# Designed miniproteins, single chains, continued (2), part 78

Each design is a single chain, and the fold is of that chain. pLDDT is the mean over its residues in the fold that is shown.

## One batch from the design tools (miniprotein)

Design m6706
Fold by ESMFold2-Fast:
Structure m6706 (fold): chain A 72 residues (1-72)
Amino acid sequence: MKQQLAQQGKKLLEESLKKYDEGDYEGAVELARKAMKLFEQSEDKQAQQSISPQDAARLVSAELIVIGKELD
């Protein structure tokens, strides 16, 4: 069960990064939030730390862009 959550989280992270590369920052943030929730539920510290610093920076940038839009 926990291993399946970690795998789903990793897949969602990969889809999130793909959305970021496509310029879909809202989709990237939504998928990243779902991935983070799955990693927290899995309690898999290895999976949580599998995000590279570059990928983490992309996700943070996407989140800031979305927040900026919401503050219109």
Scores: mean pLDDT 69

Design m6707
Fold by ESMFold2-Fast:
Structure m6707 (fold): chain A 79 residues (1-79)
Amino acid sequence: SGMELEALKEIARQHLQQMARSRRTRPEAVELLRRAIEDEDVEEAERHLVEAYQLQYGLSEDRARAILESSVKDLLESS
């Protein structure tokens, strides 16, 4: 839905801002987050965010997806 896509883009923007203040930023993760902000499809945005989490935090795909799903739920519930 449009609300989920906007939540994913907001999560990507927040991570980009956090990474700008970090000395341990992975360039490939930054590129994936920028891609997620430009995505027009929920599945594509989710895939880019999951890959960014895996690269930046050393997470498995399942763990990255679970964290992303939790973050989206928290954002939507705070609306």
Scores: mean pLDDT 82

Design m6708
Fold by ESMFold2-Fast:
Structure m6708 (fold): chain A 85 residues (1-85)
Amino acid sequence: MGGDIIETQRQLEKFREELRKAKTVEEQKKLLEEMLEWARTQSPRVAGLVVAQAVLLAEELNLPKEVIEEIRRRGEEVMRELLAR
């Protein structure tokens, strides 16, 4: 039974905690980019969950629109790459 889902939830909670501790938009952006790079190493299902969470976290942190759009675009690139067969 889905141990990969449990590990994904644990890693997402770690990223969420690190983002709460980040003091600047630059640090928050870097952590979100690291989150997307971790997603790139995962299955498409897990990557989709991570990408969705990265965008949601960027919006919750009220980051500049430009930064949110960049995170969304990078997430779309990750999903496109993983789904290309």
Scores: mean pLDDT 80

Design m6709
Fold by ESMFold2-Fast:
Structure m6709 (fold): chain A 73 residues (1-73)
Amino acid sequence: TLRGRAAADLARRAVEEAMRRLGRERVSALEIMHAVRDQPGGAAMVGMAMKDAGLSLETELSAEEVERLVLEA
């Protein structure tokens, strides 16, 4: 698992792209995985950070929340 600024940036970009493609302001790790198949690393980073925090992969997060979660992991 990657931690720090680079990992947070990768995860945030995947979330923001999923939000754009789905037209939503909050997305889950499963939705990111499905919507942004061209960014599998970012989706995996979100999923790992959520598991680390004890959250379900169906939990919806904003880009800011994902960035903070990855940095706190």
Scores: mean pLDDT 74

Design m6710
Fold by ESMFold2-Fast:
Structure m6710 (fold): chain A 97 residues (1-97)
Amino acid sequence: MLEKVKEELKEKFEEAKKKYPDDKEKVLEIVEEFAREIVEENPDDRELVELVTTMGLAMAGMLTGKRISDERVREAMRYFGMSEEELEAMEEIELFR
């Protein structure tokens, strides 16, 4: 289940970026809506909710050029196709600062 959700979120993000290359807000809106639907169908699945939240933060970070200082978010960004060099170039922010 989790692997399928990861793949679906990645596909949705890539499709949204191709459709709206100059509209980051629209891309974020589309992927947030899709993520919300997944969570609403599985509200008691904490592992799934954490995965969807982590991937959502990664997608938002990629669109805004900000990287949350969290290993799971970094791994999600790499899964979406970011290189180590690109990740290191992003501005790091601390989630609970």
Scores: mean pLDDT 75

Design m6711
Fold by ESMFold2-Fast:
Structure m6711 (fold): chain A 73 residues (1-73)
Amino acid sequence: SRAEELDAQLLKEMEEFEEEVRRLIEEGRLELAREAIEHALALLPLARQAGVSDATLEEVRRRLEELRREIEE
């Protein structure tokens, strides 16, 4: 279904996003990493409207919150 395709695509994008954020953290670009995470969190309501499942949205939110915690400790 379209929802399964959207879920799979968002999870793939999340994996790529995590790699990029980790790179920014390693480079000491903490402000840029934080801004990227906040932007991604702000886009989650649009993903929900597009038809991403609640389970996938919860997983992505959890992963974004974990990345944010590493910066804001």
Scores: mean pLDDT 84

Design m6712
Fold by ESMFold2-Fast:
Structure m6712 (fold): chain A 72 residues (1-72)
Amino acid sequence: MEKEADKAVEETKEKIKKGELTEEEAIKTAKILSEYASRQKDPISSAVTKGIGVNLLMSAGLSFEKAREIVS
């Protein structure tokens, strides 16, 4: 799970850098991060992981409200 989340974040960063990130790919990555966050026992670590997901979605053009709904 942690390795999958790290890989998804790195692949997403590479796509952002190349201008290739689609909304669909950002949503997929954010859902992986949300799933990982839900399994984290530390509330601070969970909040940070969700924050990364929201930031990725907003970078792909989603609104903050919609990004929060996807990550929650």
Scores: mean pLDDT 74

Design m6713
Fold by ESMFold2-Fast:
Structure m6713 (fold): chain A 82 residues (1-82)
Amino acid sequence: SAAEKRAEELLRRAEELAERYKAGEVSPEETFERALEIEEEARRVYEEMKAKGELTKEQARVLVETESLATSLRMRAYVDLK
């Protein structure tokens, strides 16, 4: 489904950002900004799909995992900026 593809795409974006940050290909500042964007978008998509009654358990799981990964990455980048 389109919703399933959207959830998987957001998770992939978060995973790619994490890998690039670990490899030193992205700065802490850029990582913080991009992770915040992914975090906010995952939360927004979750709430929109929930409100429409389109949110499956699998999509909810992927979106929650995406938000958690993005939040962890943002916090790591924040610590690295100090």
Scores: mean pLDDT 85

Design m6714
Fold by ESMFold2-Fast:
Order: sequence, then C-alpha cells, then structure tokens
Structure m6714 (fold): chain A 62 residues (1-62)
Amino acid sequence: HMTLEEISEKLQELIDSGKITPEQAKEFQKKYLEYLEKHPDMTEEERSEFFKKIFDEILKKA
C-alpha cells in the first residue's frame, strides 16, 4: 500500500543517503505515474509489485 507520499519520502531518504541522485528519483516517479495513468484499475498489490520492479531497476543502475 505505497502512497505517492510514502514513495516521495523513501526517494528523499535515498537521495539524502547518496544511494540515488535527484534525477534518478524524478525518473522513477515519472515512470510510476505514467504506468498508473495507463492502468488506473490496478489493485494495490499490482501497484506494489510494479513499484518494486522499477525501483529495483533504478537501484541496479545506480
């Protein structure tokens, strides 16, 4: 059940700790929002899985 607020908070923590750049955080949020717009009928479980997938991809490239 990750809300946009929780996502923003987690991304800020990663920026503050130096694990990702602000640019990577913006790219992550953009991809997540675009996916939500294309799939507005997603369940909370599906949203959580997609969040984890793209987040993991961003971290692997960082």
Scores: mean pLDDT 73

Design m6715
Fold by ESMFold2-Fast:
Structure m6715 (fold): chain A 120 residues (1-120)
Amino acid sequence: SKEVEEKIKETADILATAIKELPNFEALKTPELAKEVAVGMIRIISGVSLLELKEYKKVNEAIRTITDELIKLILGEMTKEEAAERLAKELNISLETARAVLNGNKEAIEKVLLKAYKED
């Protein structure tokens, strides 16, 4: 429905904004605090989006996959390129699109989530 597509676009905008704000948390005096704040924010955003879109399994899986790779990246458990390769494989998207998603490109995130919605 159009309402679901609008909700997906709103979710993409929120995720893109959150990702773009991650470098600003690194300006905090303690790197550990910056990481905890960033992880907490991404988890809250993911949780709210999953509740709103709970009926759409593939959309939920895409949001969880993006969020999990972002959390690992923030925690230093993987490099940005490793996260991009993982996203490309798990979501069956191009490596270019995966890199755009990790950079907070709204249009790339929207494209990924709308593709997942059409496959539901």
Scores: mean pLDDT 78

Design m6716
Fold by ESMFold2-Fast:
Structure m6716 (fold): chain A 80 residues (1-80)
Amino acid sequence: SEEQKEFIEEVNKLYEETKARLDEILDPETAARYKKDLDFLVKQWLEEIKKASPEEKEILLLMTRYFFDLLVREAERAAA
C-alpha cells in the first residue's frame, strides 16, 4: 500500500539520519555497536510492518519513532 511505502521511506530516512548522528556523538567503536543494533532492529520493524493490520501499523510507526528518539538520547547521555 501507499502507507506501507511511505512508512518504509520514513524508516529508511530516520535510519540514515540516526546513523549519521551516532557517528557525530560517539567514538567509532561505540558507534559501530549502536549501528549494528540499529540495523538489526530496522530489519525487524520492516518485517513486522509487512504482516501488520492497519491498526497495528499506526502503533508500529509510533513505536519506531519513539525508539529512534530514545536511542539518540541514550547515545547523547553516553557521550556526556
Scores: mean pLDDT 77

Design m6717
Fold by ESMFold2-Fast:
Structure m6717 (fold): chain A 85 residues (1-85)
Amino acid sequence: METVTLSSEQIRFQAELLRRYAEGYEVAADELKESDPEKAEQYRRLAEVYREAYERLNEALRNNDGVEAGKVLDETTKEIRKLEE
């Protein structure tokens, strides 16, 4: 498998990025709900994927599991790509 093992520092950094993306898409979805409901739904789904990944990375960090963290990022990347068209 192509899963990369992440250090605790790398997991913390990636978790912070995922949190920011989740918050950004949550705000964007709320702003677009009246003018572009289809785009708002897409952004809401993206926010959910990033939020779930953030929670999973925090669990991996708590368990010192860099392999699981790498797997979470790989799975999240694939889900995001699917939602982007």
Scores: mean pLDDT 82

Design m6718
Fold by ESMFold2-Fast:
Structure m6718 (fold): chain A 82 residues (1-82)
Amino acid sequence: SSKEELEKKVEELEEAYKNASEEVKKILKEIEEAVRNKDYEKAEKLVKEFLEKYPNDENAKNALLYLSMQLGREVREELLAE
């Protein structure tokens, strides 16, 4: 269930940017590939890097939330840090 929800949140992030630049599409594809390969630590790092450029992106924040759930980390600290 949580894995399916995470995959859906990543898909929603990609759909939100389907008409964006190739550079944005490439990083989103790398996030999808990391999630597909169950490399959740890499996916989390890539989503955090995306959020540094787009800090108010709801889809990216939701993807990070579900990634933190998979990693067992404190989600509130990552989304509300400082």
Scores: mean pLDDT 74

Design m6719
Fold by ESMFold2-Fast:
Structure m6719 (fold): chain A 85 residues (1-85)
Amino acid sequence: NKAVEAAKKGAAKGIREAGEKGLISAEGGARTGGLIYENIYDAKTFEEALKAAEEGVKEAVKEGLLSEEAGKIIVEAVKKELEKA
């Protein structure tokens, strides 16, 4: 599914950017990526994929895996990749 693949690509880019800025650990990034992937798995549209990725990021912030600042970077990266797809 093009929407799911674009969202996964955006999440990976956002996690990498947040890591480069020192806002998330490698382990936190991997776990956050897993949560995003779990949430976007059943998405059928770009809007569903974006909302699912936002929920995955929100859960990761709630679980203490990343900061709200890192979460915003990841969501913006997902949105940007979905807009290009």
Scores: mean pLDDT 83

Design m6720
Fold by ESMFold2-Fast:
Structure m6720 (fold): chain A 72 residues (1-72)
Amino acid sequence: SAMEKKKEEIKKRAKAMISEMAKTFGMSPDIVKKVEEFAEKLIEESNLSETDILQKLSQYIMDLLLERKKAG
């Protein structure tokens, strides 16, 4: 369906953003997996716009990176 295709496109964009942020910030595979799982759940379970999804995803990544820096 058109809605299913739209969700797949948002997933592709989210995965591209995660990949670029992982490269930029040196994210471990475990953190990348956690972020990808969060993104997939957010896209599947919410009625948020692409912009809102990407904004929440970037905030989640930054929060995880900040917590990792405090714990190390």
Scores: mean pLDDT 79

Design m6721
Fold by ESMFold2-Fast:
Structure m6721 (fold): chain A 67 residues (1-67)
Amino acid sequence: MEQAAERDAEVAERAARRLGASEEQIEALRRAVLEDPTLPTSELARIAGVSPKAFSRARREAGEELA
């Protein structure tokens, strides 16, 4: 469980950073994913302060880079 959540947090962090999120927003996002990896993309994007559509695309690209 923890390894999958850590992977999801890393992907989310990279996606948010690409979209210009602040370090505070990235830290809050990482914490949220680690506490509840089932959070919907819309809630994660809100925490990061980015568009859900842009965040979904950036997460896919970050996931491909980390594969």
Scores: mean pLDDT 78

Design m6722
Fold by ESMFold2-Fast:
Structure m6722 (fold): chain A 83 residues (1-83)
Amino acid sequence: MEEELKEVLKLQKEGAENVDDKEKVEEIIRKLAEILGLSEEELEALLKGDESAAREKIEEALERFKPVFEKWSSEELKKLYAE
């Protein structure tokens, strides 16, 4: 769970830095789908821009990670989002 959340945060940062790179964004979406436990059908829908297909699983994953996130120090979070 902690390793999964750290990877999600790293992928989110990488996506923000590479928003104009379609190939890189698709790679990041595929990695996020794997971490969140999305099916291939839900992943393909998400890649086509239909976030509703994955929304419930994304919300469940965020709820699952919330206790881990709250236990992390601000310094650990800053380390993942290095300036």
Scores: mean pLDDT 67

Design m6723
Fold by ESMFold2-Fast:
Structure m6723 (fold): chain A 88 residues (1-88)
Amino acid sequence: DFEELLEKLLEAFKNKDYEELEKYLQEIGKYIKNEEALLEIAKALFAVEMNDKELAEEYFEKAISLVEDEELKEKLREFKEKLLSLIK
């Protein structure tokens, strides 16, 4: 389930478990089916790690714009909000 994968990705990110993070990004790619969108999600995660909210929002908006499925877009918007809440 896409939503469960996003939850696992968020948990891996919070725990700085980069092996699990990469694994779940690859699984998420099977749903999104757009390599550029996945790259933008990875860049957004890096921006969150660097505490750069503006850059993280920019990369997430780019990723969401590259996804055509409306349900997946909505789940990615929810995921974006959860990740941005981690920035101080």
Scores: mean pLDDT 84

Design m6724
Fold by ESMFold2-Fast:
Structure m6724 (fold): chain A 100 residues (1-100)
Amino acid sequence: VKEIQKKIEELLDQIISLVPEEMKPEAEELKKIIMEMIKDITKEKDPQKRVSLVTAMSIMLTGFLFNLEKIYKMDEETVEKIRELVKEIVELAFQLAEET
């Protein structure tokens, strides 16, 4: 559980390092929200509610990727790298939801 939480935080920090300076405040706020959702998953006793939290988190991360690509017009290679990091975060969050 603690190792998964740490890995998710490290992946979020990698995303923050890849975004433009103008986006760093939004990326830092996203990290705070996602880490609070991860904390909620570890405290939630209902397995269906844990899966729902991971789904909400996935939607939020996907929306952030859409903004990077369409609004900030980041290069395709960097957007793809962030997309892979988002995928790993979501996979780890589902694993956390199963183990809690």
Scores: mean pLDDT 82

Design m6725
Fold by ESMFold2-Fast:
Structure m6725 (fold): chain A 68 residues (1-68)
Amino acid sequence: SMAEIEAAIERIRELAEEFVEKFGENELSQKFRKGVENAIALIRETQDAELARLLLRILEHEVRELLE
């Protein structure tokens, strides 16, 4: 559903902000945050809802692993 997609995007954004807080505000952490937003924008453009959910799940997992 759209609500599930929006909830996943908000979780990913929160994780990206946690990454910036953990590693500090610098060029690499800013590029990382921008990269996450670019990925979200590309996923939003897909016409395939199942592909969008899969890509968001992968993106969330990858960002979570960077915080460990």
Scores: mean pLDDT 85

Design m6726
Fold by ESMFold2-Fast:
Structure m6726 (fold): chain A 69 residues (1-69)
Amino acid sequence: MPFMQQGIRLYNEGRRAAEQGNIEEAVRLFLEASDYFEQAARIILNPFFSELAREFSEYARKKAEELKK
């Protein structure tokens, strides 16, 4: 399973968990998505797509931190 695809899947699951009020689950899913996006950024040879993956990783991590308030 490609890292980018797995990251997107986990991010979407995190969003659903947050919408349902499952905050602890949402935080975990966003952090896992961030890790997968970070791994994707490392293996993507195209610099534009690598930067996008890094941006997705940062965005997912920010979502988790905002929920941890």
Scores: mean pLDDT 82

Design m6727
Fold by ESMFold2-Fast:
Structure m6727 (fold): chain A 96 residues (1-96)
Amino acid sequence: SPLEEFKKLVEKLKERLESARDASRAELDALIREVFAEVAKKVEEIVKDQAVRDEIYALLEEAGGRIATLSPEEAVELMIETLEEIEKKVEEYFKK
């Protein structure tokens, strides 16, 4: 199921972010870029509604804009919250 695959991806990405709490700022910023790329790629594959894609991209853009001003711990927390909001939007897309 595309939804189950997306949920597994989100779980894996959240685990990687939690493991990066002790990483350098540069390593965390690199991981966040990888997380954004993996999420965007999977959303493009499974979400065919442009309005839903635009909402998800807006969440990623908002998070990305805030990351630069946050501590590593705050950046990890914001990214996990953003992934959970994106998962909810993808789940709502597949439940309709």
Scores: mean pLDDT 87

Design m6728
Fold by ESMFold2-Fast:
Structure m6728 (fold): chain A 58 residues (1-58)
Amino acid sequence: APSAAELARWAAQLAGVSLEGLRALSPEQQRNAARAVADLFGISAEEAARKLGEALGL
């Protein structure tokens, strides 16, 4: 599985924001980013959301 840092980098790129910009996203936008990354890496949306939260310190 990809690392939390790798998931965060791809989520930022797919959302068109910086890594810092990910923290400023609404909860709905963060969920959409997590789902997109989950689909890209073949992992669950819940796992992706958890790893993104870890990478962002949430």
Scores: mean pLDDT 79

Design m6729
Fold by ESMFold2-Fast:
Structure m6729 (fold): chain A 74 residues (1-74)
Amino acid sequence: SSREKAEEYGRKALWAGMLGDAETAIENAKKAYEAGKDDPQAGASATLSMANAARVSGNDEGAKGAAEYAQKAR
């Protein structure tokens, strides 16, 4: 479902951010946002994972991009 898909992409964004893979983190954050946009609960779940990516990877551009999409979903 849309919620499971958004959560999956959110986790992928978090993982990529932790590894310093900015492009993959941003791409998956965009996919999580798109999957969740028609389902507020899915969007909320994705935003939490993406916010954690930003916190853990402080200087990582991918984590910052993921956090931006997290804010848009809420």
Scores: mean pLDDT 65

Design m6730
Fold by ESMFold2-Fast:
Structure m6730 (fold): chain A 102 residues (1-102)
Amino acid sequence: EKKEKIEKIKEEAKEELAKLGEELLGLKPEELEALKQQFDAEIIRKLAEAEGAKREDSREEVLKKAEKYLENSSIEEIKKVIEEAAKKVKKAIEEEVKKLKA
């Protein structure tokens, strides 16, 4: 149940970001898939950082810390992390739009 609620939050955020990428940058299907993969990676990184991950941590350590945060945190805490990850990806999209308009 908790996992299903988290996946729904991720899916809703991915759909919003995909819409922005398509509308603002005219992203094609392959580019939208890359954007979704970038978002998944950002979520993992943010979850691991919330559990005390450092820049020098190995990929295995980052994944373990992210999983620990998911197991030990409330849905509300996890939702906040997902929203911060989405905000970061959205800023990257907006920055690319500025470069195209300049």
Scores: mean pLDDT 80

Design m6731
Fold by ESMFold2-Fast:
Structure m6731 (fold): chain A 68 residues (1-68)
Amino acid sequence: LRERATELGRQAEVSDDDTARRLARELAEESARAGGVPPAEEHVADPDLDGMTPGQRRYVEELRRRRR
């Protein structure tokens, strides 16, 4: 369930923005209820930082945050 919610989130970015995001959100809610583990990400991701390593993405976000 958890991985399926993540898969739909990824598919929403690639395939169908509106429909896939709705499905990803529904499954994310069910996954959180069933597994007791809430999804780490929302149905809306930051695509401008996608494709970067976790370190690079975090570094860029920190710079933005420090600038206020």
Scores: mean pLDDT 53

Design m6732
Fold by ESMFold2-Fast:
Structure m6732 (fold): chain A 73 residues (1-73)
Amino acid sequence: SYGQEVAKRSQEIAKKYGVSIGVADVYVWAEDELGKEVAEKLLKEAQSQSSNPGRLRHILVELVFKAIKEKEK
């Protein structure tokens, strides 16, 4: 199922980048919406601003949402 594929991808991303599963879930969403190159750039930008998993996730969500809105215009 799509949910199982997303969960598996999140686990792989969490291991690859050393981030929490909650951050990895947002990365997977970003990759699906914006592509891998943009998703990697936004993750690195969020990581540069915070090492705290909750804050990093919040920053990443805002960056992804902003990028999606820019793409729509």
Scores: mean pLDDT 84

Design m6733
Fold by ESMFold2-Fast:
Formats: structure tokens, C-alpha cells, sequence
Structure m6733 (fold): chain A 88 residues (1-88)
């Protein structure tokens, strides 16, 4: 369950982040920061590590504006809640 949720979340966030960059919603520096956060999420071995990576991604996304960025933020917020549920 954890690995499936993680792989799905990484795939969906990587696609949205790439689209946001291609749409001009992200600078190259912001795109690189988000890729680092996504790599941390991809390499997370526990729900706690995935939660930490998602919180870091959300911190970057919260400072950004754009329709695709907003979709990425909502997806990351939903994923965060799903990973938190795995700790119960």
C-alpha cells in the first residue's frame, strides 16, 4: 500500500510540476527545488519520510501562483493526508 501510494503520488506530482514549468508558472530554480523534493519523496522508505518530503514540496508550492501549481498543491495536500492515515 505505501509503495503504491508513493509511486502514484511521485508520478502525478512530477507530471504536474513539469507542466507548470512548461507553462511558465515556475522559474528554473523553483523547478530544480521541486525536483529535489520529489527525489526525496521517491526515495522515502517510510510514511514519516514521505510526509517530511511532501511538507517540503508544499512549502515551495505555497509561495507560488498558477493554475497548474494550484493543482499540484491540492494533490500534494491530499497525498499528505493519505500518508498520515497510514500512521494510524
Amino acid sequence: KFDELKEKTVRELEELVKKAYEAGELTEEQYEKLKIGLDALKNAKTPEAAIAALKAILEVLSELKGKIVEEARKLAERALKEFEELLK
Scores: mean pLDDT 84

Design m6734
Fold by ESMFold2-Fast:
Structure m6734 (fold): chain A 57 residues (1-57)
Amino acid sequence: MSPVQALAKSLGLSISEEAAALIEKRVGLDDLAMLQELLRAKRLGITDITAEIVEKL
């Protein structure tokens, strides 16, 4: 499981493999930056994060 997928699960979020890869491309393996992207989705009420959602964040 990717670091982004592990963080998403700990926050109660679902994330696709493609969405996780896009976040990693955008922020690298910076745990804080990955967490901030996931928290942004959570603040918007998004519980299922797809690649299309990441593109619009």
Scores: mean pLDDT 79

Design m6735
Fold by ESMFold2-Fast:
Structure m6735 (fold): chain A 65 residues (1-65)
Amino acid sequence: MAKAEEAKKKILELFKKAGVDAEVEIEGNTVIVRARIENEAHSKAAGEAQKYGDELGLTTQLYEV
């Protein structure tokens, strides 16, 4: 539980730093991220989010909106 909540917070911070207003939800061991990917900074943030989730042993699902 604590790891998933920490991942959600960090992922939200990564996207906000890149100028993306992302929605992040936790469902069991899955981190669900909904974000608009329009430029290189957004793509980089999405990649970092997925990598971070994977490092914590969570399944990261990215949905482009």
Scores: mean pLDDT 77

Design m6736
Fold by ESMFold2-Fast:
Structure m6736 (fold): chain A 70 residues (1-70)
Amino acid sequence: HMDDLFRQFADAIRNGDDRTADIMAQIKAILSQTYNITDDTLAGIIIHYMVVHGLPIDDAIAIANRMINS
C-alpha cells in the first residue's frame, strides 16, 4: 500500500524519472483519505521521514505533528 508508493518514489528519484510529482500526489491523497492530513507542508515532512529515514507512517506522522504543533 503506502510502502509500495514510497518505493516507487525512491526509484523515480534514483532514475531521474519525471513521475515523482505524480507519485507524491498519490501519497498525499492517501494521507488525506486515511490519516486526515490535508496540509501540504505536513504531508511533505511525513514523506521526507518515510522516504529518507525509512520510518513507518505512524512514527513519521508523530514527528511531523510535533514539529508543526510544538
Scores: mean pLDDT 73

Design m6737
Fold by ESMFold2-Fast:
Structure m6737 (fold): chain A 65 residues (1-65)
Amino acid sequence: SSALEEAKKRLEEYLERVRNAPDREARERATKAAVLYAQEAQLPEELLQEVLDRLEELGGFPIRF
């Protein structure tokens, strides 16, 4: 659906912000923003899990809902 594709695009943008964060503090803020977006967007379980795994890999912060 268009909503799911828009959510995927937004998630890639959030992941890019985490990846490009200049320091730990900025990376933490970017990671929190991504998690909040994922929670509010009510993503399908499989997509939510993929996002959490990628955020953990990129942000260096273990994240669990």
Scores: mean pLDDT 76

Design m6738
Fold by ESMFold2-Fast:
Structure m6738 (fold): chain A 101 residues (1-101)
Amino acid sequence: GNRPIAALSAAAPADKAAAKAALIKMANAITEAVDAGDVEAAREAAYRYVREILTALGLADRAEEVAERVAERVEEAIRAGASPEEVVALAVNTLAEATAA
């Protein structure tokens, strides 16, 4: 199962809704890119939407750092032959790990 994002659980309802919308967009964009074999599109989607999620959660100061880390792990997983579901799970778990500390 996916690790819970503590910052998401603690967020105000409006910020939580915005972050959840960005998470759904990220999952869909990564899935489409992986299905198309487009590693760069998957990486860019992870980077873009992680920044959107963290900005919505008031963590804009960390957005660039975390987005790059998630993007790097997404690229690495796709190159290793991970499924779309595995890549999405890795992106979410990496985001959860980065926001827990």
Scores: mean pLDDT 83

Design m6739
Fold by ESMFold2-Fast:
Structure m6739 (fold): chain A 111 residues (1-111)
Amino acid sequence: EEELENIVNEVYEELKKEEEDSISLQAARFALLIYKEYELLGSLEKVIDWLEEVFGDKKLAEELREKAKSVEELIELLIEHYIKVLGLDKEKQEKVRKAVEKALKLFKEKL
């Protein structure tokens, strides 16, 4: 757990040096935390159970259980859900997606 937490923190600090948009940074951090939990739990189902407990959204958790076949798909579905909930414009949507993609790439490189 401590080693994975250190990787999350290192990636987040690298992202903060290049990205000033707080929404994009928060989305990237959230994606890193989900990927970390997947590495710790070793199960997509257990990650979705953890997300249900943290957010209390049973309907979203059930949708994720049906649609997500990988941790990358889980993160994509969850980020797209929050883009919709926040009503982000197209420019902000692209920034969020790029920040998440960059975060996950850096995280995988440090594993």
Scores: mean pLDDT 82

Design m6740
Fold by ESMFold2-Fast:
Structure m6740 (fold): chain A 89 residues (1-89)
Amino acid sequence: SSSAIAQARIETDELFRKLGGDEARQRAAESPEGVYDYNRLKAEAAKRLLEEAEKQGRPKEYIDGLRTVYDSYEAEAKAAKEALERIKK
């Protein structure tokens, strides 16, 4: 549901900040490598929450919300990596 996805985004942002997200955001303003690192860290935060929720046996709707957020951030990280590879060409 949209509510489960919204909650998953909030929880992912909280973990992202704990993993150094504010510093990663600053680096993203400075280089294409920083943009990739920022997007990869968001995907990593979402992945950790998803894996933990699955281990804890959380409700399916909650897990589906986390999966949706993870898939979105993983796609953004992949796009950032492809953009970086084009620049290094």
Scores: mean pLDDT 85

Design m6741
Fold by ESMFold2-Fast:
Structure m6741 (fold): chain A 64 residues (1-64)
Amino acid sequence: SMAEALARMEEGERRGALAAARGDADGLVKSAQEIAEAYRELGKDELADRVLASAREAAAKIKA
């Protein structure tokens, strides 16, 4: 349902913020993948792609 997709997205955003604060590159990308899936379920493909691109860029900087 839309409510379940939104709840999963909110949880993913919270986990992503914690991963970023910890310098956990893999956790950041994983949370972004969960958020992106929720966005696609809501028909927001462009937002899903943007979230993944931003997370991968941030993860690359953490790993550098």
Scores: mean pLDDT 84

